# Designed miniproteins, single chains, continued (2): the designs that were tried, part 111

Each design is a single chain, and the fold is of that chain. pLDDT is the mean over its residues in the fold that is shown.

## One batch from the design tools (miniprotein)

Design m7856
Fold by ESMFold2-Fast:
Structure m7856 (fold): chain A 93 residues (1-93)
Amino acid sequence: MEEKEKALEAVAEAIRDAMVEEGFDPQTAREIAEKALELAKKEFPDASVSELISATVAYGEELVREAGGQETADRVRERVMPFALKLEAELDK
């Protein structure tokens, strides 16, 4: 599998897992994570992997805010951001 696709799927999985920890239904968490990834790819087709990771996290935060409110979105972001930043750092090497 391509490293780019692996990295993007890993970020989507991190968003899903963070949402489940905050009390979201696993199906809803999966749908939101997949939608965030789709939106990032659609809006930034020429973006680098690091840029797409950042965009996926940003769209994920927005969708979580719409579904569970700002406090829940903040907690999900806090769980996902360390992983996303580490992954971006590994790809920049």
Scores: mean pLDDT 82

Design m7857
Fold by ESMFold2-Fast:
Structure m7857 (fold): chain A 81 residues (1-81)
Amino acid sequence: MEEKLLKKAEELLEQVKKASKTKSEEQEEKLKKLKEEIEILRDFVLEAIKKHGKTKTLEEILKILDEGLEIIKKKLEELKK
């Protein structure tokens, strides 16, 4: 389970990095959708930590998801200008 969550988190981060670099009419919408997916996965990981305790893999997943959210937040703020 944790390995699948880690892989999904890494895939989401890669998608965020690609979307943040690609100027398109769909850029803001893509970033908003990625934010929602990351928030859902992050909530699931936090519930897993609450039930089963904190592991190194779950900590790494949270770190990856938080990095993705920071990239999205900065880019959405730039797009508002």
Scores: mean pLDDT 82

Design m7858
Fold by ESMFold2-Fast:
Structure m7858 (fold): chain A 68 residues (1-68)
Amino acid sequence: MEQAADLYSAEPESSEPEKIKETLRKKAEELGIEVKSISVRERDGFLIGIALGEKDGREAIVLAILPK
């Protein structure tokens, strides 16, 4: 059975995609997560930021969801 990912949240102060990515990177670094990819998507009036990475050999995800 595959191991479940550890899920964390980040709260960006800005709806700018670059600032969302910066917030995700900072949160991942604070949590000791090795970031593999960062993306920001727009869907239905929301900005969804996702940082995918690894912590202690486990998959870790940092999410940020905010209105545009």
Scores: mean pLDDT 77

Design m7859
Fold by ESMFold2-Fast:
Structure m7859 (fold): chain A 102 residues (1-102)
Amino acid sequence: SEGEEQGRRGKELGEEGKKSKDGLESGRLASEGGGLGSEAGSTGDPEAARLGNEAGKLAVEGGLNGTKSKDKEAILLGVAGAIAGIGASFQAGLVLGEKPLA
């Protein structure tokens, strides 16, 4: 489904962000991945929601890496990525009936 594809892409971006040594890139990838994870969860498809939750978890990790940067843009993108990741996990929790990320 489209939601499964969005969740898978979000997970790919989140994995890239987690591996990046550049805070700006980590923050950017986290923000994009978290957004896709939320879109996946919004479809109501359980498999898309599971993939969206994984994308959300990775977005939180990548976002937190961005906040450790000395670059103001990296910090702002990192915060946005972490918030998007929490939102994606929460959305997935609503669909799956599971406890979302806090």
Scores: mean pLDDT 81

Design m7860
Fold by ESMFold2-Fast:
Structure m7860 (fold): chain A 105 residues (1-105)
Amino acid sequence: MSGVDLFLEGLRYFVAGDYETAIKKFEEAFNLFSNGKPLEEVTDPGLIPILLFLSEAYEKLGDFEKAKYYREKAKEIIRLWGEDDPVVKSIIKGGKLLLEQVRAE
């Protein structure tokens, strides 16, 4: 299974309200896209949507510490590249569009 397939499965579970399974799929996708890099070393803006969805899924489960951790990491990457960077804006928009596509399924 590719990282993209795992991310899309994660979004389907997220939309269904199965946040525990969504997190597992997002963490597997993250590991594949990051080539196993620890979260602290990740700077790839392509991982911003997964980090934001991990944050939201953990928040839905009441794990506010992990939700904050993933959200702060996403913010760090955004700041590193620049909030106004066209690539960063495109990636964040792409994540939102994929979520809406899954909701329409």
Scores: mean pLDDT 85

Design m7861
Fold by ESMFold2-Fast:
Parts: C-alpha cells; sequence; structure tokens
Structure m7861 (fold): chain A 72 residues (1-72)
C-alpha cells in the first residue's frame, strides 16, 4: 500500500494524503470510475489510468511469480 500511494503521489503531483484517497476510490470502483475520480482530483484521466494499470500489473506479476515458483 505505501509504495502504491507513493507512486500515485509522485506521478500525479498529489500529496500522500490525496494519493491515498484516490487509490481508495479506484479500488472501491475496481478501476471502473477512473474518469470521475480523475475529474474529482483535477488530474488527467490518462495519468490516473496509467498509474492504476502499472499498480495492477505489479500485483498480477507478484501473484504469477508465486504461482510459477510452486509449479516450476
Amino acid sequence: REREIERIAEELGLSREKAEELLDELEASRGLNVDEIAEKFGVEVSKVREVYFEIDVERGVEQLKEAVEKVT
């Protein structure tokens, strides 16, 4: 969580507090409300989408790595 919040704050130019709030809203909507969230926080939709995909990919890679370690 801390690393994800830090990444959002850095990429979107938000405070850590605002980055955490944005991440919470993205997770609550499961990424379906990106446009509304971006507008609410005054950031570019493309930037929010990019950061969320990056976080989602990192989560997926971590889970896949654990699965591969068990199968290989």
Scores: mean pLDDT 71

Design m7862
Fold by ESMFold2-Fast:
Structure m7862 (fold): chain A 111 residues (1-111)
Amino acid sequence: GDLERVERLAREAKEAIEAGDYEAARRAVRELGRLIEASTDPEVLLHGAELALEIADLALRRGDRELARLAAETALTGALKALKDESLPKEDILRAIGLALRAIGILFELE
């Protein structure tokens, strides 16, 4: 399912960063972004956003500011899309807000 695809793409991105293959990492993050843009499932959106933030943090530690920005923007998109779901439970609203704030913090540091 889409949740397994999110986890696979995030794993591919992290492994690529650890290997220094930043082009492969960018491809994986762009694919993750497309999956998030196409999804209306809050769990796919929120889990995708969490994994994208992990990728952004790893990219920052490795000095790839472009990849960190792409991953943080992907995380923000997922969190904000989840918040558009009026049926979202309170715990997931707080989760999405926390993810959006962390993504904004990373993007602010990259300006």
Scores: mean pLDDT 90

Design m7863
Fold by ESMFold2-Fast:
Structure m7863 (fold): chain A 62 residues (1-62)
Amino acid sequence: GEPVTITITGPGPGIKSDGSFIEPGTVLTGVIERVTEDGFILVRLTEDGQLARLGADHVEIS
């Protein structure tokens, strides 16, 4: 897919594949690889190539 800009709006943090948290207010660029049935978006981050798990209701995509 095409890279998109993703803003973490909160209230929950995102989590990267290395276990690190992505704080609310963070702006990311990545490719959406999957939307899960339980309301999460899995994004391959452009900067570090890691997979991030984000709450679909807690992000804005542009």
Scores: mean pLDDT 79

Design m7864
Fold by ESMFold2-Fast:
Parts: structure tokens; sequence; C-alpha cells
Structure m7864 (fold): chain A 100 residues (1-100)
């Protein structure tokens, strides 16, 4: 009934790519927030590519994803304009912790 850690990571990568594209298309989103979203998108994509290339274990995927999410939350929490993104990634982090 729950997705595998790899399937979960694929979903998070898609979600962040879509969020980043929407932010870039929105002139009300600051360049600093867009840059933070792009950095996080690139980190998630790099993790997905490494997970597939190296055949990372489910536990390794979750551990690495937790680190990527914690870095993103710290970046987004520093900016009031990014509050919704911080809250979204805090929920993703909670989901990762529930799967460990």
Amino acid sequence: SQPSPLEFLEGVVTLEADATASARANPRVSEAVVAALEAHRDALQALLDEARRRGLSPEEILRRLLGVEEAAIAAFRGDPAARAYAQLHERIRAAVLSML
C-alpha cells in the first residue's frame, strides 16, 4: 500500500521539478527562492540518478533523501516568502522518517 523508497524519491523529484517550473514562470516569486528551488531540484535529481546507477538500498535512499530534505528545509525556513515550500518539505521529511 506504500510506495517503495525509490518510487517515493521519484515522486519527490517530479513534485520539486514541477514546483520549480511554476516558480520560474511566476514573476511574484523572488530570484532567491527560485535559486533555492533549482538547487534542491538538482540535488534530488542527482540522488535519483545515483540511486539508479549504483543500485542504492532502500535504507540508503531514505538516509540520503533525509539529508537532502533537511538542507532544503533550512534554506526555505530562512525566507518568509518560501514558507509554503518549507512546510511541504517538512511533511516530506516526516514521511521519510516514518519509512526508516
Scores: mean pLDDT 87

Design m7865
Fold by ESMFold2-Fast:
Formats: sequence, C-alpha cells, structure tokens
Structure m7865 (fold): chain A 71 residues (1-71)
Amino acid sequence: SEVAKLVALAEVRRLGEEQGLPEATEALERAIRVADLTNPEVQRLLREGMLALAAGDAEAALRLAEEVERL
C-alpha cells in the first residue's frame, strides 16, 4: 500500500530527526521504498528498525535496513 509506505517514511523521518541519525534514517527510507510492506517479515524488521532508531542505535538500524532490502 502506498499509504502504508508514506506512514512508515514519516515515522522513520520523525525518529531519525529526534535522534540525529541521518545515515540510519536514509538507509531505512531506502529499504521502505523498495520493500513489500504486505510481507510480515518486512513488517517485523521495519518495526525493529524503528525501535533501534528510537533507542539511538544507528548500527542496529543500518543492519535492519540491509535485512529488509534483502527480502
């Protein structure tokens, strides 16, 4: 769903701005743009990526973005 992608992008941008993590934010944005958001595994990994951003964990957020792009 295009709406689901827009919502996910907005959330990732908000979290990335709050934490000051532009590189991790950009990686998750790229992953969201190419991902199939109907895939439950993609949904799980993106949720974990957003939690990593919220926690200020750039390394975990980058790794999770890469995992999404592999699906």
Scores: mean pLDDT 87

Design m7866
Fold by ESMFold2-Fast:
Structure m7866 (fold): chain A 97 residues (1-97)
Amino acid sequence: GLEAEMAPEAVRQEALDLVRKLSKIVDEVEPYLPKEARREVTILVTSAGIQAVAGDVAGAAANMRKVLEILKSAGVPEEYIKEAQEIVDRLEALAAA
């Protein structure tokens, strides 16, 4: 889009779908997360969802990147980290477009 343009509806919808996919992974890996990390991840995911709806795809990507780093630090199994990495990479690609 143009510099002053909000992200197109299709891009916002894809960003929302990616946030939802990462949220589902977070729910699946909840047993690996200490209570404090779980709280932080919930706040970041919620913020990313709001940002995606608002067309702030770059902000959503940044918060999802933070989620991925928390999952890595918590020792979540590599198969979940790989799925989360692919989701975050796609969000960052949408933000850069």
Scores: mean pLDDT 83

Design m7867
Fold by ESMFold2-Fast:
Structure m7867 (fold): chain A 67 residues (1-67)
Amino acid sequence: AEAETQSLLALFPHADRERLLAVLRTTHSSAQILAVLRGEAVPPTPPSEPAPSPEDAAAWEEILTLR
């Protein structure tokens, strides 16, 4: 993984190192990572959100019961 990351960074020196690592974690194939970095098959990346706590579910249940 580290050796592959270095190879990819060498091919795309203008790419951000953190960005490259994030893509590598998502995609295990170097070919797919290269395609993304090259601008091929660039789908929109939705924002990530933390999962809600179980306490939130309990609060909603109580509110619905009191209606």
Scores: mean pLDDT 56

Design m7868
Fold by ESMFold2-Fast:
Structure m7868 (fold): chain A 84 residues (1-84)
Amino acid sequence: MELVVTLRITVPEGTAERAGEIFRESLEEEGVEVLELETGPDSVILTARGTRERIALGMTRAAKRLTEEGIEIKKIETLSEEPA
């Protein structure tokens, strides 16, 4: 089942743009469509369309890449989840 999910990810200040790039690339590598991506000083808000499994795989890939670059994920919040 496809869904549209909006997430807020909190990261260390100054790393949000790089984190956003990693999330976009990782989600797109799993076939997830990134509809919107906005960066703040310490946050990434992204809206993605895909299956639950593909989104989970993309998020796992992103978390691994962020850890390799020393970027800590402080918090992940689901802001919305809707059927696609």
Scores: mean pLDDT 88

Design m7869
Fold by ESMFold2-Fast:
Structure m7869 (fold): chain A 88 residues (1-88)
Amino acid sequence: SEEERERELLRELFQGLDVDGDGVLDRTEFRGFVLNLLYDGQPVPDEVLEAEFRRADRDGDGRISFEEFYDFLREKGLVPDIVRILTG
């Protein structure tokens, strides 16, 4: 299905962002992704990036699982944009 293909592409992206290979994104990895995706690496207040991290961290464990990452992108309506970037 489209959703299954979407999840596969985003899982590949997630694995690329997970530099340590531990199966989760830490605060630094996730905030860096958000900064580059939404702000092109331009300076933003730390409170903005922290709010985005807390929004994504649904279980409150201080780490972002793939499901939280996927849900974050879906809630922000960014999945079509990310899929377009990943598929060329």
Scores: mean pLDDT 79

Design m7870
Fold by ESMFold2-Fast:
Structure m7870 (fold): chain A 73 residues (1-73)
Amino acid sequence: MPQVTVRLDASALGRHAGVSPETVVRAITEAVRAVGGEARLEGDTLVVTVPAARFAEALRAIGEALRALRAAA
């Protein structure tokens, strides 16, 4: 099955959302798992892998998680 891998800077996203990098990693990992993907932290880079068929759903879930963090901060 084709997969899509996205690399995210957890520190940059935390700064943008007004929360810690650890909070961003947790929120994105939960969002990605909900759509059947996986996330792995490599240093300061969060590596997200999702099935290509669920890529749009995964992007939406990540965006909603980041928006919720920004609204709560």
Scores: mean pLDDT 80

Design m7871
Fold by ESMFold2-Fast:
Structure m7871 (fold): chain A 66 residues (1-66)
Amino acid sequence: SSKRKEIKELLIKRMEALAQAIKAAEPDAKVEIVEEDENTLTLTVKTDTLDKTLSVSVDEALKALS
């Protein structure tokens, strides 16, 4: 579906923007974006004192925009 593809691309762009903002605020942070499957995008942030993972569902985003 073109709608699903569009939403997925927007989510990736948003996560990339977040990764850039995090690196700007905390230059020693290790930030990784992973597409785990067709429906799951994961953003991981690691520093000496922080280990956080944020997961986003393409299906949930699509449903929220319906």
Scores: mean pLDDT 80

Design m7872
Fold by ESMFold2-Fast:
Structure m7872 (fold): chain A 85 residues (1-85)
Amino acid sequence: MKEIEELGKKLAKEIAEARENRDAERLEALAKELRKIYEEDEEKANKITEIINKELGLNFKDAKELILDLEIEAGLLRIQEALGL
């Protein structure tokens, strides 16, 4: 579906930009957005994750794994910021 493809590409771009900028708050916001989609429609979230994998050269098994990865990345950035690392 064109809507899922467009949303997946948009989210992939936003994830790449947040990672490049080391933006923990944005990564947390993206994880929350994906979690909301997952809770409303698991299959839709998994299809979005497949598009994100293709756009970013990643291999997450499902949306739940991607969401957890984004949450962990954001947490690590927060720790680095707090420690001056």
Scores: mean pLDDT 86

Design m7873
Fold by ESMFold2-Fast:
Structure m7873 (fold): chain A 57 residues (1-57)
Amino acid sequence: SRDVAIKLTTELVLQGLPVKKLSEVLGVSQETLENALRRADGSTFGNLANLVEQVLA
């Protein structure tokens, strides 16, 4: 489930989906996801995957 969530989130980011859709998929607040996305800014999809893991933990 975690691996699938990470893969899906990465694909959604690559397709430029809005933060609202990502927060719905992850079941977290938009603020939490926005902070995670800011840290993943600048071609850091690896960091985004790690942050998704933290949020899902």
Scores: mean pLDDT 61

Design m7874
Fold by ESMFold2-Fast:
Structure m7874 (fold): chain A 101 residues (1-101)
Amino acid sequence: MSPEQQALRERANLLLTKAARKAQELVGAEGTARAIRITLALLRENPEPSVEEVAEALRAAGFPEEKARALAEHLAPALNEARRLYLEAGYSLEQIVPPAP
């Protein structure tokens, strides 16, 4: 990996780490793991979900409306920017969003 590609990957990882920490502040560790699984499932169907689409998916999964909105406001921009950075670094969409377990 070139130094340029490595810098892009590090930026993407930092954005995801910050978003995960914010999610843990809002819903705790178990809630964060669940929110990430729901958002990854959404990303498999729609590679660039809006804040509204993420919030709706979280509400449908049983998150309270206030927390679903707050989570979506942090997760959607971070995931969309991290995906852009990973693609620029040479990763494929399938490498960024692995198939469902």
Scores: mean pLDDT 78

Design m7875
Fold by ESMFold2-Fast:
Structure m7875 (fold): chain A 105 residues (1-105)
Amino acid sequence: MAEQVLEALKELFPDVEIHPPAEIPPEYIKSEEEIKKLIEEAEKKAKEIGSKLVLEAVKAIKEGNLYEALKLIVKAAEEAEKKGDKKLAEAAELAMKALMAKISR
């Protein structure tokens, strides 16, 4: 699962220099407590805006279904861009930060 998520990220951002996991930005290398807070923030934001996609992504992160979480986050981000929904974009970004933090462990 983690390998599939990293491969998908490289395909989504081929123009970004994605170096080995050791070079993941410090912002994405979090303690277990910080990861929990990111998950809780993403869930709270998703509930506030009523986004089922972000809620399902947060659930997938909690269950360890990291690849499923990535797919749901990408769908939410694409929907936010298409509709110009800044709140949905923020919720998707928080979920992505939580996912990246969990993958970095």
Scores: mean pLDDT 71

Design m7876
Fold by ESMFold2-Fast:
Structure m7876 (fold): chain A 90 residues (1-90)
Amino acid sequence: SMLEELKKEGLEVIKEMEKLSDEEAVKKAKEFIDEVAERLEEYAEKNNLSAKEMLEQLLELLEKMYKEAKNKAVKDYIKYQIEIIKDALK
């Protein structure tokens, strides 16, 4: 599934960030999350998924990335994104 592919890509991005400075790691996390949001929006349009279903998939991906991330700045950034999505799903 697309979500499983995105989870695999997200874990590889987390591993790459372990070798970067905090600034570069956060930049890479932002770029990846922005790309994922765009890809999920395109996938939702093509497959007639609701905005809620798309946000639930994005949330699941971000929670997995948060669990695996070791860099505090990256974890803080991902946590902030998780809270925004959780608020949107209320």
Scores: mean pLDDT 85

Design m7877
Fold by ESMFold2-Fast:
Structure m7877 (fold): chain A 87 residues (1-87)
Amino acid sequence: AVPESVIEEVKRYLEEQGVSPEEAEMVAELAAYTVFLRRTAELVRNGVSLAAAQAEVEARLAAGDEELLEEVKREAERLAEELKAAK
């Protein structure tokens, strides 16, 4: 599971970028789970078991891994732009 602290930080980041609180919440959650799945899938593709891969990504997110946090922020910006383009 994605730590709530990561979702809260990314939501705050998006709100600072001018995204509405409602959209920021949805986008932050989707972005965090997208990156979690992507990184887990990469480890599994490289021969790590699913359980070990999930534990590794979860532990890195919980520890405040700057690389993963930046990837979540980039994914969140992409999703926010898609929502804006759909309006």
Scores: mean pLDDT 85

Design m7878
Fold by ESMFold2-Fast:
Structure m7878 (fold): chain A 78 residues (1-78)
Amino acid sequence: SQADEIIARLNELIEQADEKVKQSTDKEKKRQLIMVGAQLSLYQMHLRIAQRTGTLSQDDLDKVQAQADQAGKQIKAL
């Protein structure tokens, strides 16, 4: 499903952020990467809850996908 594809992408981005945290020696970059990972985890929880409660909408999927795209750019820049 589209939700499962978005959740998989969020997992990939979280893993990328975590890997960059391990490689970085800059405390501020680490903090920003940790915050991005935490936000993406919150979006995963939201989609999982919506999927299980049958409240999942296309608008919610589009919004989370847009947030994932922005997070991906931020992780790449850090």
Scores: mean pLDDT 88

Design m7879
Fold by ESMFold2-Fast:
Structure m7879 (fold): chain A 63 residues (1-63)
Amino acid sequence: SDAEKNVEAAKRAAELGDSAGAAASAWGLKRTGSGDPELARQAVAAAKAGDAEKAAELAEQAA
């Protein structure tokens, strides 16, 4: 699913320290309305704050 692809992309971005990539992946989850919308929103906020690892973790929980 698109949610699974966005979660995997967010995890890869976190591994590379790429907070912009993590933000893009978390935004994808929010836009598709997959899983828990509050966790998806928190993932976007974490990614924008530069915390790629937390963004990936929250994106995984959202899916």
Scores: mean pLDDT 67

Design m7880
Fold by ESMFold2-Fast:
Structure m7880 (fold): chain A 65 residues (1-65)
Amino acid sequence: VDEKIAKAKELLKKYGAREGTYDPSQPKIVIENIDKKSADEIALEIMNQRGAAVIPAEEQIEAVL
């Protein structure tokens, strides 16, 4: 496990993230029922940790690590 990925996962879990879609070949974490402000903050933190792509939706975030 990469230390940066672990930090990103912990950050997402803080906001009720679901890691059920995490696949080593295409790591992906989904957060549901999250407001836009929190989504933007999480996106910045994930990008700082791993350079991950984050797709914020009105009440959902989808992060690729």
Scores: mean pLDDT 54

Design m7881
Fold by ESMFold2-Fast:
Structure m7881 (fold): chain A 95 residues (1-95)
Amino acid sequence: SEEADKLIEEAEKLIEEARKLYQNGDFDGAVEAIEKAIRAVRKALEVDPGNPRALRTLAEVYELAAEIFENYKGDKKLADAYRRIAETLRREAER
């Protein structure tokens, strides 16, 4: 779907923005970019349920969120939960 592809591309750009903000020490900006990326990918999955690119992109967002929350907040429990979600999404993308 062209609509789903555009939403996934938006999410990919937001993930790149979140990584740059995270590397620059802008935790709040990185979290905001992650939340926007999740919304974009979820819309893509509403348009095209089970889209493997969208599922992989959502997994990448949760992996980045895990790293940020572990390193800035010390929340290992939340980070581990996000990594488990990412692993499940990656497995779904391969089906």
Scores: mean pLDDT 89

Design m7882
Fold by ESMFold2-Fast:
Structure m7882 (fold): chain A 82 residues (1-82)
Amino acid sequence: DDAQRLQQVMLLLAEYLRRLAAQTPSPQLAQVFLQQADLLEQAAQKLGQSGVDYDASLQYVEDVLKQVADTVLELLRRQELA
């Protein structure tokens, strides 16, 4: 139940990032959003695997979310440098 809810949230976030990629005029920014969406989809897929250590899967999800946040923040900082 909790794993299914987390998986659904991650898939919704990935879909949102793909929409942002489609709306941005920057090819570089679109590529980053698509890469982050792929990472979220991969993490969601791992949660669905049989024999999965749930605590290890939660740690993996946390690491992916941290990476997504750091990448978005870095892009915002680079945009402010212009």
Scores: mean pLDDT 73

Design m7883
Fold by ESMFold2-Fast:
Structure m7883 (fold): chain A 85 residues (1-85)
Amino acid sequence: SAREVLREAISKLDLSEEKEMKLLIYMEMVLGALREGKARGVPLDELVALAKASVQEWADDLGLSEEDKQLLVDAVVEATRIVYA
């Protein structure tokens, strides 16, 4: 599932408990936004762009490395495709 893809990606990051908890909250928020966007008829490419922008905000807030950011970008793109199917 989309949630499992994101949880798996977050579990691979070497983060403090506080930052991991924040990412889990951000994950639920983005999944809700993606599901609502799909229900509203937002195109897949636009939802992918939204998901990538969300990861950029998380990276800025949490001080993520470029490698961790890229891993999350790949995960949210895959999660968006799963939600959209």
Scores: mean pLDDT 86

Design m7884
Fold by ESMFold2-Fast:
Structure m7884 (fold): chain A 85 residues (1-85)
Amino acid sequence: MLPDSLVGRPGLTEEELKEATPEGFEVIRATGVDGHKLVKDVEKLGGKVIEIGSDGGLTLAVVPKEKVKEFIEAVEKLGGKAVVL
């Protein structure tokens, strides 16, 4: 189960977020897509959105390791890019 304490922690560095991420999950940075449109896709994959940039152009999400590929494909389908941290 992904802890709620990771949600709404703005100002974490990518390194700090990676260290705070539970075993079996990966931190993914998505760009080029409105992060608010990604929330449902992340939740369907058993993950959580941690941060959405003020313009929605950058999203940090935590997803199960086995669902990383599916999330990257969902981001790319919306015209964005996703990178595992």
Scores: mean pLDDT 72

Design m7885
Fold by ESMFold2-Fast:
Structure m7885 (fold): chain A 115 residues (1-115)
Amino acid sequence: MKEETERLRREYEELARRLVREGRYQGASAEKLAALEERLREAGLEDVEVDGTIVDVAAITGDYSIIDLFLNIPEKKRYELLIEYYEMLLAGVPPEEAAKKLLERAKKEYEKEKK
């Protein structure tokens, strides 16, 4: 389990480097990030440490629930979802579509943890 999680983390980091190198990484606009920061402050989440990719996805979708979802799913599943997101971006899927798919997948993984 732990070794598999570390492998997935390294794979995620390598995909991030490839996206930047290939000019395919597109983050959220400054306006969307500012709107997200205001909403997170109102929700008391401004001090929560999350991966910058999840912040971008929350800003792009306008749905900050992904931050809470990601904090409540296992670390291994978090990296699997982030890898899927980056693979979609590398395949030329538009950032808004890829971000919406990541949010949907995170919601499904969170529901599996409920019983």
Scores: mean pLDDT 74

Design m7886
Fold by ESMFold2-Fast:
Order: sequence, then C-alpha cells, then structure tokens
Structure m7886 (fold): chain A 61 residues (1-61)
Amino acid sequence: SSEMDELLAEYGRLMRELVAKGMPKEELDALKRRILQALDAEDLAALREEVATMRERLAAL
C-alpha cells in the first residue's frame, strides 16, 4: 500500500539518521527486529508505532 511504502521510506530515513547520530548497534538491531516483526505480521498499525518510536529516539539524541 502507499502508506506502507511511505512508512518504509521513513524507516530508511530514520535508520540513516540514527546511525549518523551514533546510536549503538544493539539498539539499532532491536529497532530493526521490531520493524521486521511488524512487517512479518503485516501489521500496519504496529509498523506506524515502531516508526513513531524511532522518531522519539532520534529526537532524544
């Protein structure tokens, strides 16, 4: 869906920014795992929540 495409694009952007800010690999791996779980479940609401969590983490750095 277009919403899924937008969320995946936002996830990619946020991951690049979190890496640039020096987020530890263990935390990056945990965020990636949660996104993969939401994708495997085809749970768009869960994907939205995980992307929102990434925005909050980026804002805290």
Scores: mean pLDDT 84

Design m7887
Fold by ESMFold2-Fast:
Order: C-alpha cells, then sequence, then structure tokens
Structure m7887 (fold): chain A 117 residues (1-117)
C-alpha cells in the first residue's frame, strides 16, 4: 500500500472512532475498525471505498443533516465528481459538529483525501 493510502486508512480509522463516539454508537467501533484495518485500499477505488464507508456511517447517524451530507459524498464519488465537492461536504459536516476530536479527525481525513488524488 502506498504512503498516501496508509495515511487515508489511518485518517478513516480516526474518523470512524471519533464519529461513532460523537453519535453514541461506540459499540460499532471495534467491528468497523477491524474491517477497515484488514481492507486493502487501491488507488483507483480509494475515494469510492471511502465514500461507501461514509455512507454506512451516515446510516447510523441520528442527525439528519449529517446523514444527508454523508449520503451526498457517496453520490458525488459514484458520479466521479471532483474531489473539491467531496471536501466541501466534509467541511459542512465539520461546521455542524461541536466536538473538537471529531473536527480534528475531519481535517485529517480531508488532508489524506487530497494526497490520494
Amino acid sequence: MSEALKELKEALIKFVKAFLKYINKEEYIENIVETLKNYEFKEETAIYDTAILLYKLGELSPDEKIKELLFEIHDLAANKEPLEKIIEKLEQIKKLVKDEELKEAIDELIEAIKKVS
């Protein structure tokens, strides 16, 4: 796995942990993180695979606005829209959350996504 894909995996693990704590669904952390650790990212599909994970996290979200933004990220990735649009949706999620750990995890995820492209 390239360094960029390793950084993306680490950023996604951090995001999953922070997000599930934020929405009080910590019981899902172990299973999702273990699945992600064992997943082999490829450069050609890394953004799509990221968007699928974010969609699944959206299904668990009790916040309708965050859910909608995570689903929109999946639609953007499926339609091969520019990464800038995906980053804009992550920035919108960051503005909706009050948790500093989750904000930091979103920033790290954005930077990791930029490096994969």
Scores: mean pLDDT 89

Design m7888
Fold by ESMFold2-Fast:
Structure m7888 (fold): chain A 70 residues (1-70)
Amino acid sequence: SLEAEIEALRAQIAELDREIAELERRIKAGVDVKGAERRLVVLTSARGILEAAIAFLEELKRRREKKEEL
């Protein structure tokens, strides 16, 4: 279902948020700063794509629900 797909994407964002937080902690601690910075760029870009996908699917869900109420 569309709701299950949205929930799965939200779970992926939650996992990315944990990885991003760990990378930010490593950068602050001075551990592999350049490696952590490169990975942070990749993960923040992926997070943005997932957020855009969720917004698109939520809009499709709203449009479907409006048609079912009429």
Scores: mean pLDDT 83

Design m7889
Fold by ESMFold2-Fast:
Structure m7889 (fold): chain A 98 residues (1-98)
Amino acid sequence: HMPMDVVLRIRVKAKTTVEKLELLTKFAEIALRLGARVVSMDIESGTLEVRHRSREVALETAREIAKEATKAGVEVEFEFYWADGSRLEEVEIEVEPE
């Protein structure tokens, strides 16, 4: 019975491919800084998948990304699941006002 990694799927709702690339690159940098591994990045769909060893780190990554998206005026969707494919409890991501 091994502890499982958490996968965070991030989808950016941006109008242009260039904007998607810029945002996904920033989000990947945030995730890597917080100790995640980048699993996949699909610029066309605006999707980034990252893998974390900790649920707490996955949640922190989502919050940092939500903060960056808010600054850019862009909508982002988050999905959390265990590495075995089972869904995590639905998480509400809140951005603290500056």
Scores: mean pLDDT 75

